# Designed miniproteins, single chains, continued (5), part 110

Each design is a single chain, and the fold is of that chain. pLDDT is the mean over its residues in the fold that is shown.

## One batch from the design tools (miniprotein)

Design m19811
Fold by ESMFold2-Fast:
Structure m19811 (fold): chain A 79 residues (1-79)
Amino acid sequence: EITELAQRAARAYKEALENISKLTDKKQREEFRKELDRLVDEFHAAIDAGDVDGMRATVERLEELARQAKSLAEEEKKK
């Protein structure tokens, strides 16, 4: 399970980075990047504490952030 959570976190992080880089609004890009960095720190803290539930919660938040960034990047293509 820890290995699966780490793989999910890595995928979400990569997807978030790629989509955040496509955002044209600098302030929005900076805010998303700060949130991404915060979630990465929280994931590392959960690993250090052996908190599997905390790891899962953080991975779900990373995946949500990646989805939000992707949605915004797609909207910017249309507008």
Scores: mean pLDDT 81

Design m19812
Fold by ESMFold2-Fast:
Structure m19812 (fold): chain A 65 residues (1-65)
Amino acid sequence: DERERMLAAARKAAEAFFSDRFPPELWEPLAERVLEEHPEARNEDELFAAVVRVGSALTPEDLRA
């Protein structure tokens, strides 16, 4: 549904922006963290901005916790 679509878009953005920093198994955790911290993101522009913001602030260790 809408949430699953947003999660898929966030995961794709994580891959596009952070594949060099985060391994594939962390793209879903990053996407989930983005949706948790930015539930107000309702469109792709807002979601991509949130992914960049959150991903830039986190390390792989932060997502493995």
Scores: mean pLDDT 80

Design m19813
Fold by ESMFold2-Fast:
Structure m19813 (fold): chain A 75 residues (1-75)
Amino acid sequence: MTTQEQGKLTKELTDLRQQGLASSPEEAQQLFDRRVQEYLERAKQLSISSTLSGYYRAKAEIVRLIGEQVLRQKS
């Protein structure tokens, strides 16, 4: 993964976390679940490339962890 790709991912994750914190717990749960599903679906579409599929599965796991942290903070 390039430095530019890492920067875009960091910005996307930061924005997602901020959106989750600004939302209700129910909206935050839906937001993170939706993003995880989007990345997992993309990984499935890219299954012919183990590298790209793995990258999107890793993104899904990171989003899941951010979601758990945000929801814990809202508890």
Scores: mean pLDDT 78

Design m19814
Fold by ESMFold2-Fast:
Structure m19814 (fold): chain A 70 residues (1-70)
Amino acid sequence: MSPQEQADAILAQADAAERLAPGITDPDIREALRASLQELRDQAEALGAQGNARATEAARRVQALIDRIS
């Protein structure tokens, strides 16, 4: 998988999580979602640090979602 494909995959996962997050009221499920999103953010930040602008956007979007569900 290329860095660009990986950034696109992270954005797709963030989109899916954003659609599901408002319906999640269970604290355990919310914690699991947060942990998964933090992992995605870290992956996106690592790609962004290598000059991938789309990965930088992905990291920002994932962080905003983490902040929203916290």
Scores: mean pLDDT 80

Design m19815
Fold by ESMFold2-Fast:
Structure m19815 (fold): chain A 75 residues (1-75)
Amino acid sequence: SARAEADALYAQGQALAKQAEEIVEREGKLTPEAEELYRRASELFDRSSELYGDSIDGGVSRIASAVLNTVLKRS
């Protein structure tokens, strides 16, 4: 179902963002590896938000993507 696909994409995005955060915490800086993982996470959150639509879950995915894009722009 579209909901199951959206849930899977969101979970994958969270996993990649968590890996990126662990690298940032360990290195004390945004490395190219962490930056790439955040970009991939943002794409997954965008796809998840499209499948969730106008639901609160779609809003959460859109916010997650926007936050990561803001972090990437500031670096």
Scores: mean pLDDT 81

Design m19816
Fold by ESMFold2-Fast:
Structure m19816 (fold): chain A 98 residues (1-98)
Amino acid sequence: MSPEELAEKLEELIDEAIEAIRAGDREKAVEKLREAAETAKKLAEAYPEVKSLAERIARLAEELARKLEAGEASDLEAEEMLSFITMGANLIKKELEK
């Protein structure tokens, strides 16, 4: 998978997690966040230029998934964390397009 394809997949998974939260489908949101974390880890391993940012996004996605599964996150907290994750994914894509 190209850097651009992997970054696009990360953005798509985050968008799917956002839609799942809005629909009240927390189980689907957890699934998509875990897939996003795995995709971010692949970006961190393959592309040194985004490693630090991708590792942070992976940790945030895993933490949000854990909190949602445990019932510890409100929808507002989930949306705030997803906003930071989305911003990070956009920065990864921009860095890889240089």
Scores: mean pLDDT 84

Design m19817
Fold by ESMFold2-Fast:
Structure m19817 (fold): chain A 110 residues (1-110)
Amino acid sequence: GEAEEQLREEKERIREAYEEALKALEEGDEEGVLEEIERMVEAAKRAFKIALEHELYELGLEVLDEAEELLEELLKKAKEAGASQKIILEIEIAIGVVRLMRGVLRTVGL
């Protein structure tokens, strides 16, 4: 349905933002990395809202699982690249937000 297509689109936006964040890290573009972290979190929030509204908990969890995995990969690569504490903290906050949303979907989908 339309909501399922929107969830697929948000998952794609998360992947695209992750790839752009990696490019920004390689270029030393701190502002670019922070912008892409924000894009990943906003896409995850939209997926969370769609999953709650349409009771698509399983699909919403798949999108949020992807977001958490990619943010954890980004955190690892940021640490390896010697990124600023600001970047590290923003990724850790983003992971926390996604984990909270996953916890809510798991609880209401029981």
Scores: mean pLDDT 91

Design m19818
Fold by ESMFold2-Fast:
Structure m19818 (fold): chain A 108 residues (1-108)
Amino acid sequence: SSRFSPAAVAKAYFEQGKEFEALFILHTSYNELRNSENPTFDQIESTALLGKYYAQIGKNDKAQDYSDLAYRGLQSHPQNTRGYQLLSDAYELLGKHERAAELRKRAA
């Protein structure tokens, strides 16, 4: 229903160096996912992207936590190709190459 997904808006901010605004948007989607019995594709993608961005800025513990939550969400939405791609990138950055390779196969 949004003109742009939260993940797309956050990506634009992050690419402009506006990391705080990007993370804030993604944290809003993450909080909605935590409080939902039926998380949406956008919420799962936003949580996967949050894991990737925390990994990129070296916040590995947070990156791991958000990535693991997104991974659990993806088990309920196996068709979320964008979520698998973002989560693969996050685990690759965390050095979890075997899990990243598994997720890349599901993203293809």
Scores: mean pLDDT 80

Design m19819
Fold by ESMFold2-Fast:
Structure m19819 (fold): chain A 92 residues (1-92)
Amino acid sequence: SSDHQRALQAMRQQLQAAEDLYEKHKDTLTPEELQIVQEALSRMEQVVQEMEQKLQEGRLSPRDITIAQFVVLSEASEIYVVLKQAKKREEE
């Protein structure tokens, strides 16, 4: 449905925003922070890709969207926290 397409587009935009922040700040990250952010981005991509596949197959449920939105928000939040801490470290 168009509502499912809008939800997926919003999740793809969240992933793109997180990727853009990562590319801008990756050189300031420690190896441990780099791994955390890369793993979080990978999990976001996998969830978005799975939801896009379910939509194409006509089997995307409201429950799938709700769970996927929670995962994307959780992973994006972890990325933002790591990047904020790295920025604060560079300013000190």
Scores: mean pLDDT 87

Design m19820
Fold by ESMFold2-Fast:
Structure m19820 (fold): chain A 67 residues (1-67)
Amino acid sequence: GPNAEGGRRAEEAGDGTGGAMAAAEGVKLKDVQSAVEGGRAGIRAARASGDEAARRQALKFIEKATG
């Protein structure tokens, strides 16, 4: 439920010290297409789940992927 405060952080939203960043930098054109699609799905999931941090991250990810 959307009744949570003082428990979530951007770090939990997919920071993963190293892994997530390395993957994002290591992706190629082929993977970028998948990432864009995943980003859109991520926004929907974040909306259904109520993850504002994930929503922000997905938006930024898509923006960076497109240029």
Scores: mean pLDDT 59

Design m19821
Fold by ESMFold2-Fast:
Order: sequence, then structure tokens, then C-alpha cells
Structure m19821 (fold): chain A 66 residues (1-66)
Amino acid sequence: EKERQLRIEARKVRGEGMEKGSELGIEAMKAYRESEELKLEKNKEMFEVIAKYEKRAQELLEAARK
């Protein structure tokens, strides 16, 4: 039901966040050879993306409790 669906979506969102974070991490590693500025920007994007998806997942889990 709704609670179960929200938990499934939370897991999916968290997984998607990790996949996108992994892609940004690879780009940050590539940028590392070129410049620290590019690495910093890519790492910042990676952390923000992961945090955003994690917050979304937590919101879904909290909604499942109500």
C-alpha cells in the first residue's frame, strides 16, 4: 500500500542518488589530473546530489510513517 510504495521509492531514490554521485565522482577524478578547481566543483556537486537524494529518501520514509 502507500507506506510500502513510499519505502520502495525511498530505496530507489537513494540508489539513484548514489549512481549520480558515482558519475560525478568519476568526473572529479578525471578533473583531478587537470586542476584542483575542477575537482573541487565536481566534488561539491557530488556531495550536494547525494545529500539531495538522501533528503528525498528520508522525506519518503517519514511520509510512510504518517
Scores: mean pLDDT 77

Design m19822
Fold by ESMFold2-Fast:
Structure m19822 (fold): chain A 70 residues (1-70)
Amino acid sequence: AALSDEAQALVARIAREVVIPALDAGKSFEEAMRELVRALREHAAKSTDPGIAAELQRVADALEAQLAAR
């Protein structure tokens, strides 16, 4: 299922705020992606909107599955 525009924008923002600093700090792409998964799950847990929380968890699950498949 497609993400809502709000969830897409939030994921893009979290990714930019987490991934770029991690890569700039010399972390691997895999480590940066694991930090992104953690950040998405933390945002989902703190979200007051259950729909947005579920969408963030789906993105985190998909990224975690992609990392495990490689």
Scores: mean pLDDT 82

Design m19823
Fold by ESMFold2-Fast:
Structure m19823 (fold): chain A 95 residues (1-95)
Amino acid sequence: SLEDELEKLRAELEKENQRVLDYIQSQLTQIQAELDRLQAEIDKLNEILSKTPEEVAAEIKRLEAEIQSRTDRLNKAIEDAKKYFEELKKKLEEL
């Protein structure tokens, strides 16, 4: 029946969605670890900055901009993925 085919499609979509979510969560964990390392570098440079040249302040600003850029790209990828799955869910509900 059409209802049985829809239920199978929903189950397959949920399974695929879970795989994608698990993959995204793994990527988030890796990126968070990278962000934590960059923050630790900034913290070390800030401790030294009380006795060091203006070049250290410029490097900290560069690292902060890199963190922001990576965070923005990650948030965009998550938002795009969510929209894709929401659109698929709506199409299934309209059947």
Scores: mean pLDDT 79

Design m19824
Fold by ESMFold2-Fast:
Structure m19824 (fold): chain A 89 residues (1-89)
Amino acid sequence: SMEELKAKLEELEKKYKELVAQMKQILSQETDHQKMNELSALLIALGGELFLARVQIKNGNLDAAKESIKIAEELMELLKKKMKQVQSA
């Protein structure tokens, strides 16, 4: 339902804000420009999919919203994995 998609998007947006805060801390310590660029690109892509999901929900395009949410979840897990790898190096 639209209500379930809105709730899921709100949860993901909250997690995104937490990742932005963590990323700011990681980037303040990182000196490898390639790693910084890769992490930043993933964070930007994630933010873009969350924005698209919001627009699609507003327009009543629930199938497109579900797809954007799925992509956002996949990007979020990849970003978390990459952030953990950078912190461990």
Scores: mean pLDDT 85

Design m19825
Fold by ESMFold2-Fast:
Structure m19825 (fold): chain A 100 residues (1-100)
Amino acid sequence: MSAEEKLLEAMERMIELAKEKGDEKTVESLEKIKEEFLEALRNKDRKKLRSSMFAALVLAIQMYLKYKTEEAKEVLEMILEAAREMGLENLARTFERLAE
């Protein structure tokens, strides 16, 4: 699975978790980020791909801190792995420290 495919899978799982929690605002935010990510993939826009990754990481951290579930932790770990594979190691390290 490519890093982009892992990120997309993680975002889809985040949307499902937010729906299960009744967190409509987080669902709307994630669906918007997913749409922007898919558009960036079509346009080969690396800056927008990085921005979408950053936004997904921020929301994954917020979901983990808010929900405090193993499922939210697994999704966060998936996004951190995708960020590392996409060459965003420093970004991934920063968010790993915040998720301690």
Scores: mean pLDDT 78

Design m19826
Fold by ESMFold2-Fast:
Structure m19826 (fold): chain A 68 residues (1-68)
Amino acid sequence: MEKAKKLGEELGERAVNLIKQGKSLDEVMEEIERRLREAVEQGVLKSPEEAHEASTIALEKISEALNK
């Protein structure tokens, strides 16, 4: 859980910065999915549930930044 939250927050912050620099949501979403898959493969995240949690946190940060 803790690693999933940290990764989600890091991915979300990076995603918001990339969007502010002109990257599309599609490009940012592909980056998030790629990094989450790598984290599971490398054992940084122990389960698909942790990857889902990290994804949810990242998406929440993106939504908060863009929904204003």
Scores: mean pLDDT 79

Design m19827
Fold by ESMFold2-Fast:
Structure m19827 (fold): chain A 70 residues (1-70)
Amino acid sequence: MTLTAEQLEKAGVAAALQLPDEQHPALGAAVRATLAKGSPVSLATAREEFSRHLSPEDTAIAIAELERVA
């Protein structure tokens, strides 16, 4: 399963609505780092990158949104 840049950005926005404002910079960094790997990107690659920037709990929220748009 692969994610386009648009799908990744939509998932990021959806995750931001569920996370406190103080976590938005880390979420934005995770989205940008994943986009820098190219498009489309695999869900596994996105999950690995997001886990480098976010806590386990915040990563779970973001991955759920990635799976919803994929």
Scores: mean pLDDT 82

Design m19828
Fold by ESMFold2-Fast:
Structure m19828 (fold): chain A 83 residues (1-83)
Amino acid sequence: MREVELKPDDTVENVVRIVVEAARRGESLVLTLKGLPKEKADRIVEAVRATARALGYRFSVERKGDTVVVTVEPTDAEPRLFV
């Protein structure tokens, strides 16, 4: 498990790299977004959600006032076969 607190100067690209790196190691990742502008926090959340989906990871988000906690975890789910 990896825990990362994001700073206002963190880029969306850097956050995506952190998610990809954790996924390559099969690690669960918790990202804490505190004191970021809403627009930037929303963009990071969406980028992480899209990245987790592409990697087959489980994504969850919890909001507490000005703090957003994003959790990304490996899934035990097999790829869905469309029928």
Scores: mean pLDDT 74

Design m19829
Fold by ESMFold2-Fast:
Structure m19829 (fold): chain A 95 residues (1-95)
Amino acid sequence: AIAAAKAAYEEARAAFVAALRKANLPIPEDLDDEAALAAWLAKVDATIARDRELAAELDLSPEERELFERLVAELEAARAAFLAARAAYRAALAA
């Protein structure tokens, strides 16, 4: 049902936005624009890669490294769930 796919998409979208806020990353103005979302996700990936390089250079404590990797894992999981729910909702609309 389209309504169920929409609800799942909205839930995943809210979780992704919450993960971005928790990581102190800017939230894009339009998550429904496919090109804008793709460009934004590329910037997020570049920021995470840079932060990993900085973490290695700064010789962070094991606790700080664990916290950083946990935040990255939460963000990646929320992103994957959001993209999957968005694809399912769009497939339901196209059917």
Scores: mean pLDDT 76

Design m19830
Fold by ESMFold2-Fast:
Structure m19830 (fold): chain A 87 residues (1-87)
Amino acid sequence: SAMLEELKEELERSMETLLKYILDMAKEQNLSVERAVALLESASRLLREDLRREMEKKGFSEEDIEELLRFLEERTKEAKERLVEEL
């Protein structure tokens, strides 16, 4: 649906913003790769929980919710790989 695609675009932007924030913080504070990855994983977990609750409240099907969560997990994996490459 158009709404699902809009939400995917919003998630992609949010993940890019989060990645940049963590990269900047890690470089400025000399954080380990492991610590930076842990921060990303924690933030992604909270985002997943919030998304599921909001999608359920809005009456999205379980299929659409699972598709969106898979999309977020894939974006998180890509962000994790970029953290490892950049640090």
Scores: mean pLDDT 87

Design m19831
Fold by ESMFold2-Fast:
Structure m19831 (fold): chain A 63 residues (1-63)
Amino acid sequence: MLEKLRELRALAAAGDPRVRARIPELIKRLEEWVKENSHLSDEEKAKKALEMYAELYEEIKAE
């Protein structure tokens, strides 16, 4: 999972327009999820963030 995040970050840094267009929406969704689930541990919140980023990476790679 960490490797997928590194590659996604590298694509965003390289200016890939598909990645750049989708990152702000992903962050907004994650922030809303964290707010609704404030009772969860920081570890569980981090795991959810990793899952959401991994899902975005798989979607972009499938295109």
Scores: mean pLDDT 71

Design m19832
Fold by ESMFold2-Fast:
Structure m19832 (fold): chain A 67 residues (1-67)
Amino acid sequence: TSLSIDEVLEIVRKVASKVLSPEELEEILEEIREKAKDGLSAGVIALYLLKDKLSDEQLKELLELLS
């Protein structure tokens, strides 16, 4: 079952809020929303944008929650 954009954003907020500042988190969430409007998968965008911001461990957790 595919996740909605809002569900992806909530998952990202929960995982990344412990690692990123509130300002960085909101910037990432806005980018995910913008790219997802163009028909791209919000989950894939989230993983791509966060690969340089999160540890491998956190990215693994994010991937599992988005699957």
Scores: mean pLDDT 80

Design m19833
Fold by ESMFold2-Fast:
Structure m19833 (fold): chain A 59 residues (1-59)
Amino acid sequence: MPTKDEMEDLLDSSRRYGAQQAVQLFQQAIDYLNQGDNQKAQQLYDQGVKQLQQHRQSL
């Protein structure tokens, strides 16, 4: 399971690259992690990572 710090680091990276979809996904992942919903947080984190990778390929 990724830590909250890892999610926040990827959120900051997503903001730097202008990856708006990844920003939204990581913000939601952090919210669910704070609620204790680790499964939903993991799903959103995985989606955010995929979106960030796709955005980097477009740069």
Scores: mean pLDDT 81

Design m19834
Fold by ESMFold2-Fast:
Structure m19834 (fold): chain A 81 residues (1-81)
Amino acid sequence: SEEEKEITKYLRVLEYLRRKKGWSQKELAERLGISQSTLSRLFEDARKGKVKASRETAEKIKREAERLAKEENIDISKVSL
């Protein structure tokens, strides 16, 4: 679905920025307000193109991705899947 494609883009941006900033998955999960195990599964599922997340989790991912992308001057709409 389009929502699954959107969340996949946000997760890819977050993983890119996490690595660029030298953050652990645990640190990113804490910033998102989710468990590290949840974040790990979301990244794995994003690689497979099958991301499924609750509305609450999706909103947390979107907000943090948009915030960090803005800080780094990244246009999320231009991120290829």
Scores: mean pLDDT 81

Design m19835
Fold by ESMFold2-Fast:
Structure m19835 (fold): chain A 62 residues (1-62)
Amino acid sequence: SAAQEAADIQAGKALVEKTLAKAKEAKAKGDTFTAQILASFAIMGGTVLGDQDGVDEAAAIE
């Protein structure tokens, strides 16, 4: 249903935001490898969900 689809998209966007926060934390600690991996996952998730803002923010971490 449209309501379930909207809920799933919102849950996915929340997961992208959590992944972005972890990527930023890894980069701040100098763990660039982990930051790049997490940013790549956030880009993939954001792309699937149509979350362009999440994709743009993740790309800025790489």
Scores: mean pLDDT 78

Design m19836
Fold by ESMFold2-Fast:
Structure m19836 (fold): chain A 95 residues (1-95)
Amino acid sequence: MSIEEVAERDAEALRRDLEPIFGKEIAEAAARAVLEAGLRLAAAGFSLEEVHSAMGRMALAVEEIARRMLKEGASKEEIKEQIERAVEEILAEAL
């Protein structure tokens, strides 16, 4: 299995897990951000195991942020923005 195939699988699993809780728009935005970050790590030469591990950390951070912000009454746009920031922070730490 290629790193790209694993990244796509992990992103789709995240989208599926988040959609019932946060809705389609937030789930798709989160999955896309995590997929793009995973593919950037792969392009930078990180191993399949490292990419999978980093995407897992991103998924946990995204779920925590979305859950907290939804409870606080944040808009979908604000939730998406914070998800993208959290993913970029984890990506920057890994690079």
Scores: mean pLDDT 88

Design m19837
Fold by ESMFold2-Fast:
Structure m19837 (fold): chain A 56 residues (1-56)
Amino acid sequence: SSSLVSEGSSLKSQATSLGDDIGTSSATKGIDYARNGDLDSARRHLDSSRRSLDGT
């Protein structure tokens, strides 16, 4: 869904701004999965990005 792509874009921007390479990579993968319609994989990767940001 477009909502997951928007969420992923926000997470990627935040991770990139903080220098969080893991968060940036996970957000990028989450966006890719969301664009391909794999919403379950998208959510898991976006969750990984969020956890990485929480640790930064």
Scores: mean pLDDT 81

Design m19838
Fold by ESMFold2-Fast:
Structure m19838 (fold): chain A 77 residues (1-77)
Amino acid sequence: SMSEVFDEGDMALFALAVFLSIKKPLENEEEVRLLAKFVQKAIDAGRKDHPLVIEAQELIKKAAEELNVSEDIKKMI
């Protein structure tokens, strides 16, 4: 739901916006983990359908496949 107060979901979306502006394309497994963590935080705050979350999830899935990340990381996305 929308709120006038800046919350944890808004913080996560801000972090995603900044990350996506400066870290495209994803280069290594640690960047995949970091972006996945921000995505999970946004989802936990009820922002799963936000365009930034969707874009970040697609980028993570692509990078995970291209970088052959471990199965534990694949399960986070």
Scores: mean pLDDT 73

Design m19839
Fold by ESMFold2-Fast:
Structure m19839 (fold): chain A 103 residues (1-103)
Amino acid sequence: KEEEERLKKLKEHREEMERDAQYAIQKNSDVLGTRINDLDSRISTLSVERDRLDRIYDVTPDRLNRVRSELTNLRINRDTLLRDAGDHGRLMRKKEAERKAKE
C-alpha cells in the first residue's frame, strides 16, 4: 500500500535523524547529552507517577491531567531537541566530509 510505503519512509527518516542526533551528542556531549538525559529522567519520573495515579481509583482528575500535560510538554521538548540535534549532526557530517575531500 502507498500508506505503508509512506510509514516505512517516515520510520527510516526518524531512524536516520536519531543516528545524526547521536553523532552530534557524541561530538558535543556536554551540552546535548546532558539536556537529553535531563529530559529522559524527568519523563521517566513523571511516567511512573502517571502510572501510579492511574492505578488509584479516587485520584483527583486535576492531578492526573497536570502530570499528563507536563509529560506531553517534555516529550515535545525532547522531540524538538532531537530534531535540532539531528539537523546539527547532519551539518557536522557534511562539513567533515567536505573538509576531508579538500585535504
Scores: mean pLDDT 72

Design m19840
Fold by ESMFold2-Fast:
Structure m19840 (fold): chain A 59 residues (1-59)
Amino acid sequence: SEAEELVRELGLKMSPEDVKRLGEIARVVGIDVVAALLSRESGLSREQARRLVEAGLRL
């Protein structure tokens, strides 16, 4: 899936269910908030984090 390929590309240890959960949280608090938190926690750029959250919204 897109989520699995993106997680591998970004070097993360996340399941597709974890990515789906990011999308679920983003539906409540907004994409920008989740992307900012993910960037801080995972060392991803804001753009990389945003791509991952958007993939989760499509699951």
Scores: mean pLDDT 83

Design m19841
Fold by ESMFold2-Fast:
Structure m19841 (fold): chain A 64 residues (1-64)
Amino acid sequence: DAAAYREKGEELFAQGRLEEAAEEYRRAVLLDPRDVRAAGNLEGVLMALGYSEEEARAILRSLP
């Protein structure tokens, strides 16, 4: 479920595996677009990867 992908992303982020964390957070947001924690975590990891806040938010808005 969406929460399981978010939890996997959190573990990967704790390990510094930012690209893999972003992928799991993206899956969580796709399964539950109302999960504000997953969306916030995706924004945060994208910014850690070098995206601006505006770019990260644009990526979130582009998700189906």
Scores: mean pLDDT 83

Design m19842
Fold by ESMFold2-Fast:
Structure m19842 (fold): chain A 58 residues (1-58)
Amino acid sequence: SMEIERMAKAISEATGIPFELAKEMVEDALEAGGTVESILEGLELSDPKVAEAVRKAL
């Protein structure tokens, strides 16, 4: 989905990891029963700067 792609791009740009890896991480979290909101909460706990970049991209 476009939302997954935007999240993955923001994570990739903020962290320097490859876009495809960031996309797999987002997809895996959603498949595990997560939501966009729960992913953002997890990012805020581990890396607040990455969470801010993702929120601005959405």
Scores: mean pLDDT 83

Design m19843
Fold by ESMFold2-Fast:
Structure m19843 (fold): chain A 70 residues (1-70)
Amino acid sequence: ATVTIRLPDGRVVTLEVDPSATLGDLIDRLKEKHGLSDAEVDAIRRTLARLGYTDDTPVSRLDGVELVVE
């Protein structure tokens, strides 16, 4: 699955992850590959929670979607 995330600072990050992976796995990979800070991770988690998603949600729910984080 391909997930695109637009961060509050205007950065756009795109990751290819296994479709069976969770959003928690996506966040861990973002920290590893893009060096996201705890504040950036918290902003992503708040955005996901607002959309009704959790760390256990399959990443395939965001396949081909751009997630805008404020």
Scores: mean pLDDT 79

Design m19844
Fold by ESMFold2-Fast:
Structure m19844 (fold): chain A 70 residues (1-70)
Amino acid sequence: SSTEARARVAVAGLDVDEAAATALVREHGLSAAQLRAALEMLAQGKSPEEVARTLGLPLALARRLAALLE
């Protein structure tokens, strides 16, 4: 879908596993904007807890996104 395609493009720009990020978007119904914002906040040193609270994401998802940046 268009949402998955946009998420793939955003993730590729951050040198992240595109397949893993696409699966997370599909599983949790994230928008491309939410995925990008979460990855940018984590890259800036925000905790997974802060990202989850700010964007309304499950904490487990925020932690998995943080792992993709390591």
Scores: mean pLDDT 68

